# Designs tried in a protein design run: designed miniproteins, single chains, continued (3). Part 13

Each design is a single chain, and the fold is of that chain. pLDDT is the mean over its residues in the fold that is shown.

## One batch from the design tools (miniprotein)

Design m8425
Fold by ESMFold2-Fast:
Structure m8425 (fold): chain A 72 residues (1-72)
Amino acid sequence: DRDRTLEMLRLAREAQEKARKKAEERGEKVLEVRADAEFTGPHRARLTVEVVSEKDGKIIKEKESEEVEVEP
């Protein structure tokens, strides 16, 4: 249980960093990045990443969701 929680936190953190870097590579100014993970099964979780960024005075909101496999 604890190990699975730590795995979720690690995956969420990596997703946040990846999303931030990707937005910056597009020339966007990142304002906020959030990632949430929730269990969808004994060995599965849903990872949601949300990015709010700005480019040329325009606010850009991007949200992605995917299911990932989690070890028991």
Scores: mean pLDDT 77

Design m8426
Fold by ESMFold2-Fast:
Structure m8426 (fold): chain A 118 residues (1-118)
Amino acid sequence: MKAEEAGKEAEEAGEKGDGEKAREGGKKAGEAAKEAKTGEEAARAGSGAANGADKAGEKGDAEAAEGAAEGAREAAKGALEAGKESGDPEETSRATGAAAGAGGGGSAAAIKAGGKLA
């Protein structure tokens, strides 16, 4: 619940162009992912933060994309750590996917919005 809720906050903030809320939501998602102790909950938090960053980038809002990207990076760290602690290959796979999506998508989105290059 907490991990999914934080991820959703990050996603909605990114969509609305609120960089401060996107950054805060992403940090909460990362913390919730670490506490979740399951790859599935961690994956949900990471995916929400990554979606927020991507949507902010698509809107061309560099400030919102940058905030969401930082949040996505925090969520990715938490998701990866939770997945490794689970010991379940399926949970680990879900967490790894979420971490890759959150970290990569967030960073790319921020660059696109800020640089307007590629």
Scores: mean pLDDT 66

Design m8427
Fold by ESMFold2-Fast:
Structure m8427 (fold): chain A 66 residues (1-66)
Amino acid sequence: SSMEARNLLLEAERLGGEAALPLLEEAYRLSLQLKDTKTAEYARALLFHYAGERAEEIIAEVEASL
């Protein structure tokens, strides 16, 4: 559900850094599957914030797995 993706985003922000990345990846995956564009955009923004240039690789891997 969209609420599950949002809860993952909240937990990712609490953890921060490298520990946030698996949670953001899952939030992005769930939001794409649910077609929740706003949550997907927010998860994408946080991936860039915490992972920098590595975010592009994570995003591509998630999209390729769908």
Scores: mean pLDDT 85

Design m8428
Fold by ESMFold2-Fast:
Structure m8428 (fold): chain A 72 residues (1-72)
Amino acid sequence: SLAEQLRAMSESLYRLASVTKDPELAARLQALGDEARELADKLESGEISEEEARERLEELVKEDSELSAELR
């Protein structure tokens, strides 16, 4: 499900944050993880539509790609 995809993304981002030695980059990764988790919670509660959640997920994937480009 879309909520499962968002939760998996959140877990992946938290894992990356935990192994990142740069505290500013770690904080940004954790913030993206928090956003993905919040979207999953809102989708499961019915606060947002699946269409809106998909659009926000696409934005998160773009932000994740930009942060990943900062990792060597």
Scores: mean pLDDT 80

Design m8429
Fold by ESMFold2-Fast:
Structure m8429 (fold): chain A 93 residues (1-93)
Amino acid sequence: SQRARLAEITAESEKLLEKYGLPEKELQDFIEEKARREGEELRRRFPEMSEEELAEIVERNRLSSLAAISTSPEAKEKVKKELKEEKEKKKKL
């Protein structure tokens, strides 16, 4: 079943985070903010989607992003760059 496979992906991401540890708090907060914005965008684009389905998608994406950062130096550098760019945008006059 697709739902069972998606649950397995979430569980795998959680196990990777347990093994490699969570990334720095600043990166965690940035990924959490991105997940929140993705949830808002998904609700706007797919208003027929249930709250439960939307929450499952957002949480899976969040955990996958955290696991990728914890296991891949390239993914970590990419997210650090995105965070730097967001900080720069917030300083724009």
Scores: mean pLDDT 79

Design m8430
Fold by ESMFold2-Fast:
Structure m8430 (fold): chain A 67 residues (1-67)
Amino acid sequence: DQKAVQAMIDMVRNTGISPEAAGIAVWAVVTGDKSGGIKLLENLGISREDAEELIRKAAELLGLPVP
């Protein structure tokens, strides 16, 4: 969806993360699967604390509650 794509673009531009990491953060918010999102981000070498912060930022960009 266009809003999810825009959120991914904004995350890459604002945080400098990879498009893969941005997509995972957006996916975690849309599905409500915070634990799954954190695990996938950790597999990319992102710390748990940074993964949680990225998911929170994705929620803000999407106007959705933090999972």
Scores: mean pLDDT 80

Design m8431
Fold by ESMFold2-Fast:
Structure m8431 (fold): chain A 94 residues (1-94)
Amino acid sequence: MDAEIVKELYEAIKNKDEKKIEELKKTPAGSLTYQLLEDAPENFEEILEELERLKKAAEKILENKEKYTDEQIERAKELLEFYETLIEILEEIK
């Protein structure tokens, strides 16, 4: 869900689709993504380091599935896809 919103927002930005950008910014994932993309030119390294740290935390949950609930595992998968998509997009716009 969140990763799809990130991809849609990036495509809307590339296509200069202002209406789509404004709609996606109304979602929590879209709002966060848009803010990170705007802040990236000034704080690129700090944003990437934080996203990589969060990605590694989600990966550790998935590596230790037996210690976590099914709900926690599903949430970790969603967060991992979200962070990986953000990192990929940020690296492309650098």
Scores: mean pLDDT 78

Design m8432
Fold by ESMFold2-Fast:
Structure m8432 (fold): chain A 70 residues (1-70)
Amino acid sequence: SAEEQIEAVRKELEEKQKKLLEEQKKTFKENKNASPVELFTLMTEQTGKYVDAVVEAGKRIKEIEAEARS
């Protein structure tokens, strides 16, 4: 069903978010002595990855909903 497909997308997003969180923790530990500018760049890059994952999941959900309404 469409509901099952949407739930699968949500679970995939949750898994991606967990991996991104682990990557972020590792990156900050490795860059403990980074300058404020370097830290800002790292934060911006991590935020971008998170936003991209959410946007992609949203697109997939919209496609599933559109197909279900057809």
Scores: mean pLDDT 81

Design m8433
Fold by ESMFold2-Fast:
Structure m8433 (fold): chain A 73 residues (1-73)
Amino acid sequence: SARERLRNGAALVDELVAQGAVGAAAQLARKIVTFAVEELGPEEARRLVEEIAATMSPEAAALLRAALDEVLA
């Protein structure tokens, strides 16, 4: 499901940030958020991103939120 893909992808974004791979983390965040918006629509994707971001490290959460703002721009 789109929810599972976003959660699994977000966990990998967090891991990439922890390893210092911030560029790869940002690209992955954009891909998974784009997919979530396409599958769930912008409102549901925003709710899910905020729910998941609350469970992530601050740096990884910021990347996920930035990706959402970019995709919804």
Scores: mean pLDDT 86

Design m8434
Fold by ESMFold2-Fast:
Structure m8434 (fold): chain A 91 residues (1-91)
Amino acid sequence: SAAEERLAELILRASEAAEKRDLAALREVADELAALPLPVARRLAELIRALVEQAENPEISAEERQALAAEMAPLREEARAPLEALAERLE
């Protein structure tokens, strides 16, 4: 579907932005993901936004970072299966 093709494009853009440490580009990708009519896209947007917030906040304690990582673990797990399915489809 067009939404699934857009999701794949946005995942690639997020990966490139993350490699470059481009936090502004990651926020932009998260906003576009949140606009897609796909539950997995909204969960990925939430995960990306949380990671960007951690990266931008040098005053976040180690304990708070660990707590955020634990809260994001279920979102990461739910996002993993759709990402693996998309990767397998591209083989």
Scores: mean pLDDT 69

Design m8435
Fold by ESMFold2-Fast:
Structure m8435 (fold): chain A 82 residues (1-82)
Amino acid sequence: LSFSELSPAAKVLLRQAIDSFRAGDFVAADSLIRQAFALDPEKASLRLDVEVQFGLADIASALEMDHLKERLLQEIEQGLES
């Protein structure tokens, strides 16, 4: 994942989405993702990639694969840090 062209404000919202997801607040995570891509609507393809990654992390969490869940979230986080 690469977020080099997202605004700094959108990147802050995506970091907050990761924090909400780690806290188990998937509704807040989804809201924050939507807010991030509302700032950069031309990046809709990146939104799909992010939503797929969070979806895989949710499946990993449900299967108690916590190490895989954290790796998937860290991939998003690393993309935000460039």
Scores: mean pLDDT 77

Design m8436
Fold by ESMFold2-Fast:
Structure m8436 (fold): chain A 55 residues (1-55)
Amino acid sequence: MLEEAKEQIRRAAREAGTDVEAFVQRVAEILATVPEELRAELREYAERVAAEQVA
């Protein structure tokens, strides 16, 4: 589950490219489908991925 969600986040980043808004929206959808216990870790991971794309 956790690794599948991380892979979906990585895929969302690739698909969005430079469209940070599209990436953030996709990540929110992914987080809604995972158990609450994993959301904090996945949110931190997504924030890190988003920061790398903007930088």
Scores: mean pLDDT 76

Design m8437
Fold by ESMFold2-Fast:
Structure m8437 (fold): chain A 107 residues (1-107)
Amino acid sequence: SLIDKMKELVEKMKNATEEEFLKLYSEIQDLLLDYASQSTDPEERDALVEVVKELSKLIDDYRRKGITPEEFEKKAREILEKYGPYLSPEVRDIIEEFVKVLIEKFK
């Protein structure tokens, strides 16, 4: 399933090099968007698309050195808090773990 694939990629990210991290991040985003496209719940679909969009922008802002690691962590958690209520428990858990890995790698 897409959920099982996302879980596997998130686990791989925990031990990834910086180069591998970016590739795995791209793959996880693609899987999240694929899952969103298959969702029968419009609110979950819209929330997933916005999470991917806002996280992508946040990572771009961090890489351009526009924000600090502390600001990155704060904004990533705000994204999860804002959209989490619209996600199924399984998808929420995956995104929460994905965000934790992002924060840990960007320390």
Scores: mean pLDDT 79

Design m8438
Fold by ESMFold2-Fast:
Structure m8438 (fold): chain A 85 residues (1-85)
Amino acid sequence: MVADAVIALLAAAGAGDDEGARRYAEVVERATGWPADDLVRAARDYLASLSPEQLRAAADVASTLVSPEVAERLRRALDAVAAAL
């Protein structure tokens, strides 16, 4: 699922896992047509622009739009990114 790949891309980018970020970006590229290199760069720029409060607010909003399993995965990924910032 593209949403799972986007969450994994953000988590890998936030953790500094360049190889993981690339692999997940390739999944998103296959689904959307956006170049993987641009997706990795955009993910890093996006994460660098967010405060911990904005990351939490995004997780709370996302949890109303996705299944409980995806919401919990998103929350854990964003908490990990916020802790790394």
Scores: mean pLDDT 68

Design m8439
Fold by ESMFold2-Fast:
Structure m8439 (fold): chain A 56 residues (1-56)
Amino acid sequence: SLAEKANAALAPSGVTVELRGDEVVARATAEGAAAGKAAAHQISLATGARPVVEVE
């Protein structure tokens, strides 16, 4: 899935991506927040899911 591919690519950046119903949720550290936002936005555009970014 797109979330699995994003998780594999973003693991070194401290970002985890998950699809939850109509939402794509990116959980990130402060250092990974930009990468998390970019990933959520890209998956949102591809799937129509609402992007949500949670910074730890």
Scores: mean pLDDT 75

Design m8440
Fold by ESMFold2-Fast:
Structure m8440 (fold): chain A 73 residues (1-73)
Amino acid sequence: GAARELEELIRRHAEGLAAAIARAELARLGVTGDVEVTRVDDQHVKAVATSAEARVTVTLDIETLTYEVRVER
């Protein structure tokens, strides 16, 4: 139904946003890499951007529209 379609749309946008943030943070470090997006639970999506030199993890909370960024070298 319409509610399920709206939930899927919100999830897709959240996944895209997390991936875009992870790519942007990796690019700020002067490197590029592949991004993997996973659904952690009903309220959280996680994007990991990895290169040979750095790993960026973004965890986005769909409920609060806030995100956390972790950078590892």
Scores: mean pLDDT 81

Design m8441
Fold by ESMFold2-Fast:
Structure m8441 (fold): chain A 63 residues (1-63)
Amino acid sequence: RTVRFSPEQRAAVEAAARAGELSPLTVRVAELAEQGLSLDEIAARLGVTVATVGAALREARAV
């Protein structure tokens, strides 16, 4: 597994997304990561750098 959220972390990310606390990019990155895509695959799909994906995942994990 490249990246996974715990059930608790997943619930926190979903709550923050519903409250509008996360950027649309961060929400999309979290959704793709939960689906089991690698950082490189997410970066390619969204047209951003791997560093941007990593930053978005750190933001999602911080909630």
Scores: mean pLDDT 73

Design m8442
Fold by ESMFold2-Fast:
Structure m8442 (fold): chain A 80 residues (1-80)
Amino acid sequence: EGKEKAAEYFKKAAEAFKQGNVDEALTNLSKGLNALDGVPEKELNRAIGLVLRAIGDIIEGNYDEAAKTAEELAEFAKKL
């Protein structure tokens, strides 16, 4: 299922942020969004908003906050 796959990728992104591995985290955020193919526009837009929030946290150097946002994305994907 796309939602389970998305949740797994977002969880991997959170772990990568906790390790300071920004490249791995961004790769997993991208894979998570791609796994949400076919979800309703409302849910997809919500996920995109959370990804943009995580990117903002990265720009500010707040990897702990980016990890928390990725964890929120994983829980959100599980509820789809």
Scores: mean pLDDT 84

Design m8443
Fold by ESMFold2-Fast:
Structure m8443 (fold): chain A 100 residues (1-100)
Amino acid sequence: DLSPLAKWLLENQELARKKVLPSEELRKVLESVGIEEEVVTVSEIISAVLTYLVGEQRLDANGNFNLTGSDIPIPGDVLTEVELAEAVVKLVEEHGIEVE
């Protein structure tokens, strides 16, 4: 019984394992959930963003995340876990630096 996000991560293993130097905005999210490593994987950033949003009480009863008024620079009002993962990937590609 894989969640939609777990299935997406398995289907995108190469991308999920990609090492990046995150943007300042993502760095603040990582630090807020206790991650201080300079270089992180895309899957670690996705996990950190999800953990942050759960902590902010932004997970609804349907398993979707409400980003309205969030400090995370991801556009959209309500996103599924998979849509959020894809938005994080786009943010990393636009503002992060790939280490390898």
Scores: mean pLDDT 78

Design m8444
Fold by ESMFold2-Fast:
Structure m8444 (fold): chain A 68 residues (1-68)
Amino acid sequence: ALTPEQKEELLAEVRERVADLPPDLREALVRMVGSLAEGMSARGYTYEQARAQIDRVVDWFLREYRES
């Protein structure tokens, strides 16, 4: 399970990675990542596994956004 500090760290890293996006999209993505982290924690993911999955999701989102 993830600690509150680990969840905040993941959210902070995502905010940094998407700083160049419009504010509404940044906040939506950060909230999505927060929900994803909660779900992964409930499913027994480790911090490192959750971080890797979040990184994958953010990369996918950025590619999708650029293709739009």
Scores: mean pLDDT 80

Design m8445
Fold by ESMFold2-Fast:
Structure m8445 (fold): chain A 71 residues (1-71)
Amino acid sequence: SGPYVLGEEKLEAGDYEGAIAHYDEAIAQAETDEVKAVLYRNKGVALEKLGDLEGAAADFAKAKELDPTIA
């Protein structure tokens, strides 16, 4: 499975630190801004679950900059 799928599995399992590690790998491999936006948004969700509200806000802002339609 690719790092995005592994990140989703970790997020569902409540392993938020593991999810972030896999999303970071997926971001490094992503070729389009649209894909990076989804990954930054999902990383932001994992950070929010860990209580890192500042990190989450930064990643949500990055996702919106990469894809203004990602809400």
Scores: mean pLDDT 87

Design m8446
Fold by ESMFold2-Fast:
Structure m8446 (fold): chain A 69 residues (1-69)
Amino acid sequence: GLREEALELALRLVEELVQVMGEQLEKETGEKPEIKIEVRDGEVVVGTATAGELSKVVEVRVEDILKGL
């Protein structure tokens, strides 16, 4: 259904964004980035990139994707 499609799109978007964030952190710190992706209550996809002492976080709401579908 549309909600499942929106979740899949949110996951793909977060995967792309967190990879870019990880590459930026690796360039800034010289450390390999650790990537974590979580789905919370099927409503929010959270991506975290960590390298050394630095972290970047991105959140995409399934509801925001649904507005575009």
Scores: mean pLDDT 84

Design m8447
Fold by ESMFold2-Fast:
Structure m8447 (fold): chain A 64 residues (1-64)
Amino acid sequence: SSLRERLLEYIEQVKDKLPQSVIDFIKKWLEQNPNPSEDQARGIVRNIQDLLRERGIEPPEVDV
């Protein structure tokens, strides 16, 4: 699958654990940037994982 598809799958796994505004922002960014680079994808995953850790949630693993 593409990096975009992997990111969308990861968002789907964590959507109930983050504020809806954050989920909506990332989904909108992916609609506007359909071919994210590996660096952009890693940045998005890192931000998601950091937010989950701040909320006391162990982030699921993902390959990007």
Scores: mean pLDDT 83

Design m8448
Fold by ESMFold2-Fast:
Structure m8448 (fold): chain A 93 residues (1-93)
Amino acid sequence: SLSPERKRILETVLEIHKLITEQKESLEDALERLAKQGSSFARFLLYLVKQGQEALVLKMIEEATEKIREGDYLGAYLIIQDGLVAATKKIMG
């Protein structure tokens, strides 16, 4: 089962997806809004976007949201973990 911290990450993913698809916000605006509200996860994703990783972050949000819709919460979390590893390796390499 997912820890409360991991569950909160997936809840933040759904909120990001809602802001960009239903509220028509840009990814950067959505992340700035959630970071201002205290989301450390959104603040880190905003950092990745500002480092040129917007396409990887968008793909990660989209794929994780689809897994959540299927009820595959573990699969959604693994997509987030893999996406963060890929984005950070690109910044460091």
Scores: mean pLDDT 87

Design m8449
Fold by ESMFold2-Fast:
Structure m8449 (fold): chain A 93 residues (1-93)
Amino acid sequence: DIRREAEELVEELERASRRAEELGKPTLARSLRLQARGIRDAAEAGDLERLLSLARDVAATLPGLAETYPELKEELQEAQEAAQRLVEAIEAA
């Protein structure tokens, strides 16, 4: 279910954003919140092309962020896994 996978990705990105804020990384927190909003907006619009593009970007960039911010590794890995599930759900449709 594409909608459910998109909601899961938004939740994980918002969780990572809150953790980044707690760690004093406001620029990273803001970036993660903007990604979550983009995913939510694309999903609500039914824009599968944009949703796929955004999910692929998230899946590709989060591993590098987890290496840069090891204190966020768990939250960023959960978000990356959610992004990969969303990509797979859209490609299977």
Scores: mean pLDDT 89

Design m8450
Fold by ESMFold2-Fast:
Structure m8450 (fold): chain A 61 residues (1-61)
Amino acid sequence: SSMDRVMATTREISRLIDAGDYDAARALIEEELARAKANGDVGSVITFTSWLDWLDAELAS
């Protein structure tokens, strides 16, 4: 399901961030956001947009 994929992707994003792999985390978020937009998955668009906003704020600190 879309929710199961979002949960799995969120865990992977968290792992990459913990490892300091911010470029890989950003690429994964952008890839999943593009996929969610293509599929009309509004919930996933909101989730991954929030992750991207958080990452941008973190890197600007």
Scores: mean pLDDT 85

Design m8451
Fold by ESMFold2-Fast:
Structure m8451 (fold): chain A 70 residues (1-70)
Amino acid sequence: MLEEAYELGRRVARELLKKGVTSLSEIAKAARDAARALGEARGLSPAQTEAMVLAAVFGAAEEFERIRAA
């Protein structure tokens, strides 16, 4: 679950950067919303969904830094 959410965040960051979105705040919001929707769709508890949200935001931030440094 958390590894999948982390990779979801990385994917969201990569897609948005390719579209010209350069705001980490905007990318983090998109990753949060995607992870929340996934947790809700799977019927996870609020605590489990928030854990996925945190993992996805972290993944998005790391991918953002990796691509910007390249």
Scores: mean pLDDT 85

Design m8452
Fold by ESMFold2-Fast:
Structure m8452 (fold): chain A 84 residues (1-84)
Amino acid sequence: DKRLAIEAEASMALAIMAAHLGDYEAAIKAAREALELAEKVKDPELRKRLARELRATAEVLRETGHPELEKLAEELERKAEELE
């Protein structure tokens, strides 16, 4: 689970960076990878940490105003609720 959590956090960091750079295609790909990786994490403490990071990532993606990133922000928020 530690490796999956680290990979999910790395994907979220990538999504945030890409969104700030205006690389929406890279942001979308990274956000989707983060969702898939976070879902596989089973440890309760890691899941709670990932839930917080997913919410922070969702906020950044929503700030871009890009329609597909806004939809992904909603998916990240829902996944965060599922993890907690």
Scores: mean pLDDT 84

Design m8453
Fold by ESMFold2-Fast:
Structure m8453 (fold): chain A 94 residues (1-94)
Amino acid sequence: MEYDVEDEEVVDKFLQGLEFALGPETLRLFSLGTPKQVAERLAKLAKKYLGISVEEFIDLLIELADTLPKPVPRLLSREFAKEILKYLVEISKK
């Protein structure tokens, strides 16, 4: 599946799924530093702790957003989330 990181709906679903999956405290800790550093931490979480690929992790977050009964509070800006998603997609291709 090819991710369009310029699609605001894709970025919003990624962010909503991420906030739901990690919760506010864990997400705050993972969101320290640059978008690239955050993406590298999330990739490590997927591979080492969840035992799934980075691509499967992105798909899971987007799917979680579609199944949520109500909007989750937004902790990160869309711009910051977009850059994290860009780096995660690049990591998933390697």
Scores: mean pLDDT 75

Design m8454
Fold by ESMFold2-Fast:
Structure m8454 (fold): chain A 76 residues (1-76)
Amino acid sequence: SLSPVFGLALVIAKELLNADKETQERFLKAVREMFGEEAAERIKKAKTPQELAFLLIELTGGDLGRLNRLLSRMGE
């Protein structure tokens, strides 16, 4: 069974992949600032919601506080 955290990450991943280029660029910048260049390169290679959701969980360690900080950085 999928964890509740994976379900949330999957919803976020779907929205990010369907977002405009400017939103996607803000997301990549936030990833680079929080997790570094290697993390940003891994995110760029994720082309499906499932791949992106797994990377979001891996990078945050499933920590909803870290996920929330990442999303908050995109709004700045």
Scores: mean pLDDT 84

Design m8455
Fold by ESMFold2-Fast:
Formats: sequence, C-alpha cells, structure tokens
Structure m8455 (fold): chain A 60 residues (1-60)
Amino acid sequence: SDEAMIEGLKKGLETLKANPSRATAAAVLAEARRVLETSKNPEVREMAKEAAEEAERVLA
C-alpha cells in the first residue's frame, strides 16, 4: 500500500513535469490530498506534500 502510493505519486509528478496542464495538476493534487488523508507514513506524507506543492504551483 505505501509502496503503491509512493509509485503513484512519482508517476503523477513525472507526468506533470512532462505535460504541465491544469488537468494533470488537478489530478496530482487530488491524489496527494487523498494520500495525506489516509497515510501516517512520514516518507509517503513527504512525497505527497511535494506533489501537492508542484501541482499547486502549476495551478497558480
């Protein structure tokens, strides 16, 4: 579960970096927020925070 969340966030970030768009950023932000709501793992939470920050920067 934690590994799957980390992999999902990494792929989301790679997609966002390759194709920066509002749709991609919104999807990454939604996933990061879901991870932050469900995970207590500090490593997973740190990755989710980074993903949310990158997505929010694109949406700004």
Scores: mean pLDDT 83

Design m8456
Fold by ESMFold2-Fast:
Structure m8456 (fold): chain A 68 residues (1-68)
Amino acid sequence: IDADAALEDLVRRALRPDGTVPAADALAILVAHGFSEATAQAIIDAHRNADGTVDLVALAAAILAAAA
């Protein structure tokens, strides 16, 4: 699991100007960096907005906690 690389990819490839990341893009990036699909989906679903996005700050904290 590479939490730092996952966060870099989220900021670089998926982060919107409003500070959110599309849930589908977040899932793909987390799985690409070694998170299991189940763990990535659980993190995303816990922080998912009604429009299908996730706040980057909340997602970053959850990723770092899960990788520790």
Scores: mean pLDDT 81

Design m8457
Fold by ESMFold2-Fast:
Structure m8457 (fold): chain A 69 residues (1-69)
Amino acid sequence: SDALREEYVKALMEKLGLSEEEARKLLDELEAQGVDLSALSTEEVVEMVAKRLGRSLTPTAEGVRRVLA
């Protein structure tokens, strides 16, 4: 579903600081590797992308700033 894919893209942008193009490319690469994204939650997709990039999921200073603005 395009709607579910848009939720994944948005979550990757917000949690990992990726551009929309980078998020879409990484999702395409996971699907090409045989990952069924429709079977995964948004959180599981974000964690899988973070592991692929060698990143830890941490609260960002930008996220805190946006809540206070």
Scores: mean pLDDT 72

Design m8458
Fold by ESMFold2-Fast:
Structure m8458 (fold): chain A 58 residues (1-58)
Amino acid sequence: SERERQVAALAERIRAALRAVQATYPDVSPPAEQIDALSRALAVPTLDARQERRAQAA
């Protein structure tokens, strides 16, 4: 669906942005494994809500 394509595109852009930050600030940025896990979670709408809650809590 349109929403699924938009979510996938957004997840890819977020991953690219986080990789750029990680390259600049490796000691501060989350490890690549966490970025990959988040990118996969963003592909599923139900997991997006859980990830957002965890991000807000952290």
Scores: mean pLDDT 63

Design m8459
Fold by ESMFold2-Fast:
Structure m8459 (fold): chain A 80 residues (1-80)
Amino acid sequence: MSRIRSAMQGLASRIGSRDQDGAIRSGEQLRTLVPSSLQPIADQIIQAVRDGDFDTAIQYLQQLADQMGVDVTVSRPSSR
């Protein structure tokens, strides 16, 4: 659980900073850590990042986190 949480949090941070290359790498690593039944969601996250659609990528990441029972925080520097 903690390993998956750390991987999801890292991916969320990369997506939040719009680091496309870093988010793809983190997404690929996360894909290897999730059950095969949830890999399609991980694939959707990676595809959204490749398309530059970071909002869609966050939506799929939150869905994956909810299904895994993991809390993920997305912080943005300009949220205030």
Scores: mean pLDDT 78

Design m8460
Fold by ESMFold2-Fast:
Structure m8460 (fold): chain A 94 residues (1-94)
Amino acid sequence: MSTRVSNVVTLVLQKASVPVEFATRTAEIILTYKPELSDEDIAALIVKAYFLRIPLDTLEKILKDNPQASALRLGELMEQASIDEGLDLIKEAV
């Protein structure tokens, strides 16, 4: 059912300049694990994932490990994952 993915992608593009391919793929992942979330909440999470530079495999793991998490809690977990990856990038950058 591509209609819901299309609606979420439209909301993402109204909020921020996110690549359509990233928005589409991320929406499909979130809808697979958290179909109960509103389209607005999913769009907000996609925008957050893009700007925090969360890898899609990391996002999928967060969704899979937290099936009862609210959109707010998922956002907090994404922020934590971004901090952890930022520290690794600083170590690698000399």
Scores: mean pLDDT 78

